# Designs tried in a protein design run: designed miniproteins, single chains, continued (2). Part 86

Each design is a single chain, and the fold is of that chain. pLDDT is the mean over its residues in the fold that is shown.

## One batch from the design tools (miniprotein)

Design m7173
Fold by ESMFold2-Fast:
Structure m7173 (fold): chain A 98 residues (1-98)
Amino acid sequence: ADPKQLEAEVLAALAEMALAISRVHDRKLLEQNPAAREAFDRAEEHVDRAVEAIRQGNYAEASKHLREAAEALRAGHPAFDTTARIFEKIAEQVEKLA
């Protein structure tokens, strides 16, 4: 197995897990705040694109999408700042694989 690809797949799983945890933890915010919901949905779209880029071995594109997901969350609501920071750290690790 390619060690870089395995590491990237684990990082993708961590990003998806962080998003899933945020969805459960911030459920009430997502139901009551349309701007927060739009930001979260945009971040989810970017995470999906990052995961697909990782599957294709395009680590540079994956890192870019994870950073865009983090930016969307930070702009959407302060409650997402922790999840955004996690995405930024994952993006840094994915970028090192490129």
Scores: mean pLDDT 90

Design m7174
Fold by ESMFold2-Fast:
Structure m7174 (fold): chain A 61 residues (1-61)
Amino acid sequence: MSEGAIEQILEEARRAAEKRGLSEEVIEEVLRKVREYAKTLSPVEALQKAAELVEEAARRE
């Protein structure tokens, strides 16, 4: 996946996390995990994984 595609996925993940009211520390943790998944997954799969991680973090906060 291109670096630009990874950055776009990270931006969408940040927006979703901010809308859920997650703390900056939790947002940084989610973005770190999304970046790791984006290295091995397709763009669509990485975006789905980002949504799952945001939902999981929101349920804990």
Scores: mean pLDDT 79

Design m7175
Fold by ESMFold2-Fast:
Structure m7175 (fold): chain A 43 residues (1-43)
Amino acid sequence: MEELKKKIEEIEKLKKTADQNYAPFRERLQKLEEEGKKLIEKR
């Protein structure tokens, strides 16, 4: 069953990558999002 989930995840990731050509941009955004979440949690 994990195989099916992995295939679906790969398709989803490929679709997202197609929209966003730059993977480094996504990593940078993820870092900023994590920092923002930490600030919210402090509340």
Scores: mean pLDDT 70

Design m7176
Fold by ESMFold2-Fast:
Structure m7176 (fold): chain A 111 residues (1-111)
Amino acid sequence: SAAARQANLDAMADYVKAVIDGLKKAGLISDETAEKMKARIDELRAAAQAGDPEATRELYRMTARVGRILKEGEKNKGKKVEVELPTPAGFSSKGTFYVTDEGIKELEALA
C-alpha cells in the first residue's frame, strides 16, 4: 500500500539519521556536519515519497552503505557509537555500533 511504502521510506531515513545523531553525540562529527547530512536525508526522503524513483534508489543505497560501514567498524574494532533506533511502534531501541575513520569519511560524503 502507499502507506506501507511511506512507512518504509520513513524507517530508512530515520535509521540513517539515528546513526548520524549517534556520531554527533560521540563527538565523531560536528553539529554542522550532522545537520547538513540529516537535511540531505530529509530532502531525499521527501523526493522518494513524492514518487521520484532515483531518490528511492538512492535512499536504499544509502541505507545499505550505512549498514556496511557499521559492519566494517565492528570487524575492525572502530570507535564506539551509541544510537537510538526508531521502531514502527514509536519506541526507541538503544544499540551500540563501531565506525572507523574511513567509515566516518564515507558517511560525511553523503552530505
Scores: mean pLDDT 79

Design m7177
Fold by ESMFold2-Fast:
Structure m7177 (fold): chain A 65 residues (1-65)
Amino acid sequence: SREEELEKLEAQIRASTPEEAEQLFNSRLAELSAEIKQAGKKQDVVNEAQEIADRLLQTLREHRG
């Protein structure tokens, strides 16, 4: 489910305007930050959030050109 949600978000970023794409990215980063906090900054959760953030950032950069 998490991979499916990530793929959907990547598709939304690619289909969005640059402004909308940045808003989607920032919203997901805020959610990931909250998830890390709720999990007590467990290393596996931090590492997983970092991988998601890096993947979304790459998608955003490619969309901007």
Scores: mean pLDDT 79

Design m7178
Fold by ESMFold2-Fast:
Structure m7178 (fold): chain A 58 residues (1-58)
Amino acid sequence: SKIVEEFKKAVENKDYLTLHKILLETEFSPEEVEELLKYLEELNAPESLKLLLLQLGK
């Protein structure tokens, strides 16, 4: 989805303000959460981002 691509781009740019904005303003599907968690794990992204994403995916 477009929002998943925007999120991945923000991660690549280390734009954590945009990442937090997306996480607060977007309701992700379980499938989108799973895709993003795999992506973040591969990049060794901060654990706080993974935890926040998991909370919003419920």
Scores: mean pLDDT 74

Design m7179
Fold by ESMFold2-Fast:
Structure m7179 (fold): chain A 65 residues (1-65)
Amino acid sequence: SWEEELEKAKKLIEEDPDLVLAWTMLGEAYKKLGKLEEAKEAYKKALELDPDNEAAKENLKKIEE
């Protein structure tokens, strides 16, 4: 479930807050749960860590459209 993915992403971030993949997972889980503001924050954090992250760029653009 997306709630399970959310908890997995949070746990990964607790272990390594610089893990870009964990922030993109968090963003996708929030997006699927309809929590678009939290999703945007997670994707922005991923882009802060890796400005070239295409998944975060694409998903952030889709939410802001």
Scores: mean pLDDT 83

Design m7180
Fold by ESMFold2-Fast:
Structure m7180 (fold): chain A 90 residues (1-90)
Amino acid sequence: LEEAIAAYEQAIELDPEDIEAWINLGAAYHRAGQAEKANEAFSKAYLLAKTLGKEEDAVALAEELKAEAEAAGDAALAAALSGFIGDIEA
């Protein structure tokens, strides 16, 4: 899990507008129990999706991660991803 977080942080350092990396980082922080950092990463992904017109891509990835969270029994992460999707679609 720490390796995944480091990989997404590195991706963001190389491309700060990588929405996919921000969403994955948020999910990874949430799995690590770092809810505040997860919320910050999701907020950044939200702002970038709106600014760059990438809402559809952001929702598609979040839906895939939500399905994985549900399959793994991670109701808290699934709820957080559902909230992110709802915010994008509002």
Scores: mean pLDDT 81

Design m7181
Fold by ESMFold2-Fast:
Structure m7181 (fold): chain A 98 residues (1-98)
Amino acid sequence: MSGILEKAKKEKNARLALLAGGVSAGLAGILLAINKLYGVDKSLAEKALELAEEAIEGAELAIELAKKEGNEALKKEAEAVLEAAREYREEAERLLEE
């Protein structure tokens, strides 16, 4: 787990959880794009899977904390990150099965 996600859990900080989720989702997407351009690299696909799973955890935490705060805008952003992270997880899993 990244230090940002662990800090978000400890501080119960919705913005930090969204940041951890968003950064991890972005990195997963980049690694999957690199894998597609340069061929199937198992190490890149494995790292993308790890980052996508971290992004899902961060986004889910951000959604829960945003609901407690009544922050609809933050909740909506976290839901978008969760959707993207789930798609990246499925793509990484598919690449690892090839």
Scores: mean pLDDT 82

Design m7182
Fold by ESMFold2-Fast:
Structure m7182 (fold): chain A 58 residues (1-58)
Amino acid sequence: MAAELPQVVIDLSEFDEETQKEFLEELRALVERYPSPEDALKLREEVEKLIEEFKKKK
């Protein structure tokens, strides 16, 4: 592909069931908020912040 898409690998087994649901809901919302290529860096930064927050909360 000519376009670079943000990719994040997450081991969901590290999260409890409630945290997994919250994480997926917020991740989906972030993807919907930043669909354009110009927002790709911002999307990636927000996703990385989300991962760190949820990793700390489990």
Scores: mean pLDDT 66

Design m7183
Fold by ESMFold2-Fast:
Structure m7183 (fold): chain A 68 residues (1-68)
Amino acid sequence: MDYEKEVEEYRKKIAENPKDAEAWLNLGRAYEKLGKLQEAAVWYGKAILLDPENEEARKLLEEVLKKM
């Protein structure tokens, strides 16, 4: 599995549709898998800003902040 490739794929999706909250969420997950927790938190926050009702994004942000 290549997490750098996942980051590239989600960045491309976001460039095509910047309001795709799920793409921002998945970008955060890819950064978390790379051990880039601060970046993951930023992207999870972006997903929550675009979709505040997304409970999964909120939970992922809480979990990554506990790892920092």
Scores: mean pLDDT 81

Design m7184
Fold by ESMFold2-Fast:
Structure m7184 (fold): chain A 62 residues (1-62)
Amino acid sequence: MDEELAGLEKERENLRKKLASLQAQYDAATDPAEKAHLQRQIDFYEQKIKALEDEIARLRAA
């Protein structure tokens, strides 16, 4: 166990919750401009989650 690993896993979980909230907002939205804005936020958080997953995998492999 590593304190840094635990911190990254917590951050990943928080970002996943943010992503789920944004996806729910996207599904509920009917305005095309709002959907486009939400899609950009979803893409941004998906990239952040992927970067964290790569870092977690690297730390676990060490």
Scores: mean pLDDT 83

Design m7185
Fold by ESMFold2-Fast:
Structure m7185 (fold): chain A 55 residues (1-55)
Amino acid sequence: SKEEKINEVIVEFHKRVQEAVAEGRRLGLPQEEVDARLFEIAKEAWKKIDEIEKE
């Protein structure tokens, strides 16, 4: 169902956010770089949800 596909996107989004934050901390990245990565992760998740809703 669309709901199941959207839930998969949300779960993946959560994992990618946690990984990006953890990697940023491990590598000592500036907050601006971490924020940029998080913005792109959010953008991709919203794009996937939009595509699922159009099915």
Scores: mean pLDDT 85

Design m7186
Fold by ESMFold2-Fast:
Structure m7186 (fold): chain A 84 residues (1-84)
Amino acid sequence: SMEKAAEYEQKGLQAMAKGDYEKAAEYLEKAAEEMVDPEHKALVYRRLGIAYEALGDKEKALEYYRKAAELGDAAAAALVEQMS
């Protein structure tokens, strides 16, 4: 549901602000699962890429940036090119 998506996204962003990137990734993954809108889902995938980069997981970061780019996120597409 959009309500659950928004709640998980908010918790994920709060975790990022605290530097808790493991919790951020967990909440943002749940947010993406509840999202139907491709544009907003792409934004959440890009945020997941950022969280995994902060965790040192470059492979997971690239995976999520590719997912965001596939949904039309131009910023994520640029990040994929820089990491490739």
Scores: mean pLDDT 88

Design m7187
Fold by ESMFold2-Fast:
Structure m7187 (fold): chain A 118 residues (1-118)
Amino acid sequence: MVPEVKDVDPDAPAEEQLDELTAYVEEAMDAILEALEAGDVELAVENLKALIAYLSEVVIKSKDPVVRETASRILAIVAELLSHLLDPSASLAEKREAAREARARIEAVLAEGRAKLA
């Protein structure tokens, strides 16, 4: 499933913004991985493009530097993943592995962002 795009509230507390970012990114990455496990690369690409659009909005609209940095770092990871998913020479197994590696990198970035707000 493609996650619903939500508006970024720039006046929300940074911790709440990071919680919303975390929830959206985790749901989107689950959808991408599920699509790839089903062999539906086009659906994975569609979900990934929706995630890129959302992360771009967070980077533009958020007033908090930690939330912006976290979203920007995740945006770089998902842009790299999109390049791998669009590569016609890459196997489905390689695309699945790239998505799993991207998820692990994203979870580390989210954990670092949360630690900075504590």
Scores: mean pLDDT 85

Design m7188
Fold by ESMFold2-Fast:
Structure m7188 (fold): chain A 77 residues (1-77)
Amino acid sequence: KEEEVKKLKELAERYAESAEMYLEWSKETGSESFKKIAEEYIKKLEEIAKKLKELGAEEAAKEIEKKIEELKKKLEE
């Protein structure tokens, strides 16, 4: 359980970084492809948040959900 939670948190951190990077590239280049890639990483973060809740790691899931909200706001701007 603890090892699985740690692995999911590390994966979420990497996915969040990727989403932020692709969102910035999308804004700089106007590329719809980069925007779509960022959307896919946000979806992967949503999946990780759900798995963390299933494992009882509600606090970790809440942190990821907050990051997802921030990324979605940037996506819509």
Scores: mean pLDDT 83

Design m7189
Fold by ESMFold2-Fast:
Structure m7189 (fold): chain A 96 residues (1-96)
Amino acid sequence: DRAEELRRLALKYIEEGDYATAIEQAAGLYRLGAFDTADEILDKLGFSEKAKAALREAALALPSLSPAELQRAAAVAIREQLAEDKKNNIKRTPSI
């Protein structure tokens, strides 16, 4: 199951501190229709509902699951989450 493989990779990247690549795997999960699994990964990273929705919409609009496309979707979600953090007076580094 491709969704299970992406979930396993995302959890491994979170353990390794590679949050950006973990978010790329979550984008792939949304693109495959594994919404609950993608939400689980993003919840582990402390993503807001708004940031999860932004990743989901960006991922579903992607023409393919290429690394470059997944990076573009991840960048949208990271930007949204950093905006949410700023609104709530949370200081976060771009490494997420």
Scores: mean pLDDT 81

Design m7190
Fold by ESMFold2-Fast:
Structure m7190 (fold): chain A 79 residues (1-79)
Amino acid sequence: MEEAREKGLEYLRKAKEAIENGQVGKAVTYLEKAARYFKEAGDEETAARLERILQRYDELVAKGEDPRPFLLAELDELP
């Protein structure tokens, strides 16, 4: 459990760094990995929140909107 949670936090940190550097694709990949690790750690609340962020990202991209402001705001509120 602890190892999975630590990896979740590590990928979340990498996602924050990637989005700050304009690397949207890398940030999304890291968020998907973070969500998986938080789910494995039993942190269903954080995993569900990350899954909602990823769902909203897909919606924004499908509408032709820039997802970066949304991702920056949401990730800034995460641990």
Scores: mean pLDDT 83

Design m7191
Fold by ESMFold2-Fast:
Structure m7191 (fold): chain A 92 residues (1-92)
Amino acid sequence: AAAEGARAALEGGLEAAKEGTGKGLALGIAGALGGAGGLFLAEVLGDDAAAGLSAEGGGEAAIEGGKLAGSEKGERAGRAGLEGGRRGRAAA
């Protein structure tokens, strides 16, 4: 659950960064870093609670970055990352 949210946040952040400029690009990068960090926390360190929190923050950044970039795919993936992060934290 946490790792799936983190993957979604990473994908959303990358899509927002690809289409974004300025603040949209910066938030897309932040979303991608939150997703990548969440994957590391879940798959390397086995810390699903920290991974869920990282995915939640990355998902929020990807949503805002996607909105600013006009990336519907980035926004949707960011929402999936936020939801998956919350579920991962609840299950940990």
Scores: mean pLDDT 82

Design m7192
Fold by ESMFold2-Fast:
Structure m7192 (fold): chain A 57 residues (1-57)
Amino acid sequence: MEEELKKLLEEAKKSDIETARKLIREASRLVIQNPTLDIKEWAQELAKVLGEIQKKA
């Protein structure tokens, strides 16, 4: 699961802003649906990546 999340975030960083937002939403869904993940830690990573994408745009 963590490997899937990392792949989604890496692909989001390489994508245009619309595609990146879709990938981040998918990663967020996976975090919420998986109770073994640290939701707070992954939420911070998702916010950080989204911020980086918005800064580039």
Scores: mean pLDDT 74

Design m7193
Fold by ESMFold2-Fast:
Structure m7193 (fold): chain A 59 residues (1-59)
Amino acid sequence: MIPEVPEKLRNKLIELAKQLPELPPLEQEAVKTYIGEVLGIDLSDKSAEEIIEILKSLP
């Protein structure tokens, strides 16, 4: 699956994912849900590092 994500949006999502460990649990879930909606995948069980890796692997 190759989601077409603009470079600007991808960079913003990476920055947001990097902030995950510093956020309260409720806000971490909201961020994971938002990124997951953009990518069309469930990220609820993923760590911040795994989410960043997924974002970096986008074409």
Scores: mean pLDDT 77

Design m7194
Fold by ESMFold2-Fast:
Structure m7194 (fold): chain A 110 residues (1-110)
Amino acid sequence: VRENAARIALDLARYYLKQGKYDEAIKWANLAIELDPSLKAEAYRIIGEAYLKKGDFDKAIESYEEAVKLDPEDVRAYRLLAEAYEMKGDTEKAEEWRKKAQEIENKIKS
């Protein structure tokens, strides 16, 4: 099984994120989206994490909101959105998003 170019771009985005090279992580994640739009949800989580690490909480929130819109059952994306609000100092919004994450997790488990 050969990995496609989009998946390699997404893997490079994760690699640069771990290295603290946040601008490179964002560039590679955006390239992954251009090559394969089905990777948007994963790519927006990486973009959001990169912005969060840069201290750009508003862009992190925007990226995580796109991730939850694309995959409304992605419990991780809701938890990351809560983390971004907490880092911004909005503890009330952070608790609201954590509650939504728990509700979705409970619904999936039925």
Scores: mean pLDDT 84

Design m7195
Fold by ESMFold2-Fast:
Structure m7195 (fold): chain A 79 residues (1-79)
Amino acid sequence: MSKEELEAEVRLAMLRMQLSILKLIAPKASEEEIPELIEELRRLIEEARRLAEEHPHLREEAEELIREAERLIKELEER
């Protein structure tokens, strides 16, 4: 594995951890905090899409992460 591929795998793992933290925070967020959480989730989705495009071997895992983040955004927007 190249250094670039290893760095991409580490980045994806960090995004997964960030999403897990956001999932824990989301139920406790006030109405004023929701816009910031949605913005963070959208940034996470953008980064995951970039990783999937640049590193095809991560596509499946990145797409799963994107789907989970998009579901959380919908839940937050409906509050």
Scores: mean pLDDT 84

Design m7196
Fold by ESMFold2-Fast:
Structure m7196 (fold): chain A 63 residues (1-63)
Amino acid sequence: MLSEEDREYILEVLKSAGLSEEEAEKVIEELEKKKTKEEAIELLKKNGLSEDDAERIAALVFE
């Protein structure tokens, strides 16, 4: 379960990558439904994040 602070951080990273707030929120909802860290990284990279940023965000979800 993502904390409010982690959710806000992820939202800002996605928006910085060029997503709208609505698009970023949809990505976060999909991210929360992922079962593995690997699936989360793949989703984030598909949405324009670097591998390093994707790994950081996946670590927040799958701690």
Scores: mean pLDDT 79

Design m7197
Fold by ESMFold2-Fast:
Structure m7197 (fold): chain A 62 residues (1-62)
Amino acid sequence: GAGLREVAAAARDLYDAGHPEETVIRFAVKAARELGAPEDTVKRIEDAKSVDEAIRILEEAA
């Protein structure tokens, strides 16, 4: 399956396509959980203040 880096790329594409930040962050949380990311990483994404912060967390954890 796609890694966390691919999730970060998909999140960027969704945001650039005009999806709300909360929708993009929820997508990233779900995708990271489905990939088996550590709970600490998933919580950091869920608590992110922006799409850019969520993407950085995904890229750092990749």
Scores: mean pLDDT 85

Design m7198
Fold by ESMFold2-Fast:
Structure m7198 (fold): chain A 70 residues (1-70)
Amino acid sequence: SMKEELEKKLAELEAEIKELEALIEEFREEYAKETDPKKQARLLAVIAILEGAKAFLEELAEELRKQIEE
């Protein structure tokens, strides 16, 4: 059913968000240890891109939750 397909997609998105959170934390830890300003800037850029991707996936997950509740 459509509901089962949405529930499966939501579970997959939640798993992807969790993996992305772990990756962001690893880059944040690397940023905290970095002393080279150029490398710090690159790490911040990567973190910003990953946080943007996470926010997008969280919006998709929220939309799927609303559709499932219908």
Scores: mean pLDDT 88

Design m7199
Fold by ESMFold2-Fast:
Structure m7199 (fold): chain A 52 residues (1-52)
Amino acid sequence: SMAEYRKRVLRIVGEAIRAIGDYLDTGDEEAYKKRMEEIRKRAEELEEEWRR
């Protein structure tokens, strides 16, 4: 459903915000880049699922 899709989008956005926060706390650029790549893949999977 559209409501379920929106909730999952917001969860992914929340994960991205947390990744930024962790980067600001640690300065670990490599960890940040890896985490953002994982988030990007999840967003891509969700978009594909929604378009089906």
Scores: mean pLDDT 83

Design m7200
Fold by ESMFold2-Fast:
Order: sequence, then C-alpha cells, then structure tokens
Structure m7200 (fold): chain A 66 residues (1-66)
Amino acid sequence: DGYLQATKAVSYALEGDLEKAEEYVKKAEPTNPVAAQAAKAFLDAIKAGKSDDEALEAMNKAAVEA
C-alpha cells in the first residue's frame, strides 16, 4: 500500500527520523509514485529547514504536478 508507506514517510520526517522517512518514500515508489513524490517533497522541505506548513505546501504542489 503505497499511500500508507508515503504517510509513514511524512510521519517519520515530522519526528525527525529522516532515515526512516527516506526508507518509506522508497517503499511507496513502486505502488504509488505520486504519493511517494509528494512525501519526498515534504522530506526535502523539512531537510531544507522549512516550516511544517511550507513542507505541506511543497507536498501538495508535488502531488498536483504528478
């Protein structure tokens, strides 16, 4: 279930567990590449020091672009 894997990636990124977040993005890719791309955008925004709100904007934009 790619959607659940992508959701877990976002949850781990919010907890600061970036390694687990990346793992779950990769698990989501083969089943739901759109959700994986969105979660990756969220993770990248968090890594760049963006706020949670800015990370959510990046995630939503990535999902629409896919």
Scores: mean pLDDT 80

Design m7201
Fold by ESMFold2-Fast:
Structure m7201 (fold): chain A 68 residues (1-68)
Amino acid sequence: MSPEERVEARIAEVREKLAAAKTPEEQLAIFQEAAGAALADPSLSAAQKMRFLREVSAFVEERLAAAE
């Protein structure tokens, strides 16, 4: 799996987990765990790690805003 395919897979998994989360606290916990795992993945480039953070952060921000 390429770094591009790997980051896409990580984003898809996190989006699925975030969609199942019912509270802002659960969403933040899922994001923190996923971000930690992505940042610790040596197969991802810095650019792919930044892409993951941008995409998932935007999704979390949107869901947190909707929960207010």
Scores: mean pLDDT 78

Design m7202
Fold by ESMFold2-Fast:
Structure m7202 (fold): chain A 70 residues (1-70)
Amino acid sequence: SDEELRKKIIEELKKLASKKDMTPGKLINWLSEQLRKQNTPVLREILQKIMDLSVEQKSVEEILEELEKG
């Protein structure tokens, strides 16, 4: 179930990334709202990973590639 949830979240992030004017900050905001509605370890891990990669100045595309590797 956790692997299925992770894949589902990554697919939703990929859909968001296809929208105009997407930034790492907007991905973080969306995940924070999901976490407020449903507090799960999978969501917290993805959020922390995106925050870390954002500090490293990774693009939205690079962030999604790193998430797909996990």
Scores: mean pLDDT 82

Design m7203
Fold by ESMFold2-Fast:
Structure m7203 (fold): chain A 68 residues (1-68)
Amino acid sequence: MVVIRFKDGYIGLLGVKSIEGVEGVEKVSDTSFLFPESNLNKEAKVTLVDGTVLTLEEVLKNAEIIEL
């Protein structure tokens, strides 16, 4: 299992509302999401709490990935 933690600049301040396009993703907090496997779909859509939509690839450039 993998936790993606968004703690960079404005993304960390706004928080993440949802991630779309990855099976079995669980929201832990507005800045942390649990993935069932380490192979991340880089084309998945990340929606911020303000409604901004980014790709997971773009967000991962400034995110911390923690393997459990």
Scores: mean pLDDT 69

Design m7204
Fold by ESMFold2-Fast:
Structure m7204 (fold): chain A 75 residues (1-75)
Amino acid sequence: AAEEKKKLEELIEKAEEAIEEGNYKEALRLAKEAAELADKLYEEGKISKEEYREWVARITGLQLRAIGVEIDERL
């Protein structure tokens, strides 16, 4: 619950920082850990379907940025 949600947010924040630093390998690793944690939290009923979809969207955006796909969020 609260501890796992905090960990999920921390993983996403660290992945964003890694992207800003150009460390795309680390960003992908952190995004993968965040995705696995989000899946687990949803499967265990600890987050709602809407919360899960929001987390997955954020994580997917980070993964696309890390692999160098040009999206609206990039300059």
Scores: mean pLDDT 78

Design m7205
Fold by ESMFold2-Fast:
Structure m7205 (fold): chain A 88 residues (1-88)
Amino acid sequence: MEELRKKAEELIKEAERAEKEGDLEKAAELYEEAAVLYGRAGDLKGALEAAKKHGELYEKLNPDRPGEAAARGVAAALRAVAANIDQE
């Protein structure tokens, strides 16, 4: 589990760098991947924080879909986390 958590942390740093560079599309993808990895590692707080960032960026990238698509993206990430917990 620690390797997944470390990879998620690295993805968060890459996502933050992509945001700084204005590459919101790449940042959103990296946050989504980090959320899944945090969830697989059992770090629910990390997963939720990354999923929130993904939703925020997704909404900025898709202004014609205010909130709905972002909420769906966050829900999908959370379901991936929940599905991983259900495998216990």
Scores: mean pLDDT 72

Design m7206
Fold by ESMFold2-Fast:
Structure m7206 (fold): chain A 95 residues (1-95)
Amino acid sequence: MEEEELRRRFEAAEKAVSHPLTSDEAIKALAEVLGIDEETVRKLVEAYRAGDPEARRKLLEMATKASDLYLAHRLGRPLEPKTYAGGRVPAPPEP
């Protein structure tokens, strides 16, 4: 991976862990940093809103991995525990 690509991905990771995991911006940032489909991340967010504990765990692992990559690259230190935004599952969007 090019250095410039790595830099952009790490900056996206910082944005992802600063936003609620259910936000559209966080979904795009996580997909970009981890190199996965936005649709895949959206499906996980949808399951998280439905109260699926596995989807919740996966989203937290993704955010943690993205944050870890950012911190490892920028600070050269191990990931510190972080309280992720939202202790409440947002209601699913109304049709």
Scores: mean pLDDT 64

Design m7207
Fold by ESMFold2-Fast:
Structure m7207 (fold): chain A 56 residues (1-56)
Amino acid sequence: EEERRRRLREEMELGVELVKLAVELTVAKKEGAPQEELEKLEERIREVEERLREVR
């Protein structure tokens, strides 16, 4: 019961983080951010995606 609620909350929080990171990456690409910044954002997105798979 509590386990289910905890997982749902984590899924929602990770989902919001994914959206925020995707927006930041899109803005950074349009603004011509350096490759290092783009790689960092892509890495963070991958980490959140992996955690989402584990929480599900």
Scores: mean pLDDT 80

Design m7208
Fold by ESMFold2-Fast:
Structure m7208 (fold): chain A 56 residues (1-56)
Amino acid sequence: DEKLKELEKLTKEGRYEEAFKLAVEMGYDGSLSVEEFGKKLGLSEETTKALTEFLT
């Protein structure tokens, strides 16, 4: 998925606000944890961890 690659790129570049906005556009609504959401979409563990730390 093209958006998945963009989300990983934004997170790797430290653009966490933009990465978070893209995650919301991809269906992150807080019903799942960030870790569960990342696993469901197939995000790398590194990207999922970085987003989780940003939101905590």
Scores: mean pLDDT 76

Design m7209
Fold by ESMFold2-Fast:
Structure m7209 (fold): chain A 71 residues (1-71)
Amino acid sequence: SEAAEEVIKEKLIEKGFSEEEAEKIAREVVRLMEEGRGDEAIELLQSKGLSREEAEEILKEAEKAMVRETL
């Protein structure tokens, strides 16, 4: 989902990631979410320095974007 990737990318840029890093992380997070591996997506975001709360918030907003694309 391009909309979910964009949401995650924007949030990561706000946290101080470069555009290139944010894009790579966003693509991997969306892939994990689409595979039903949301726990691994949270773990990936935490490994990049985000808190669990921040990672869960990002995933929630990305899920909303994915739902909007399927409607």
Scores: mean pLDDT 82

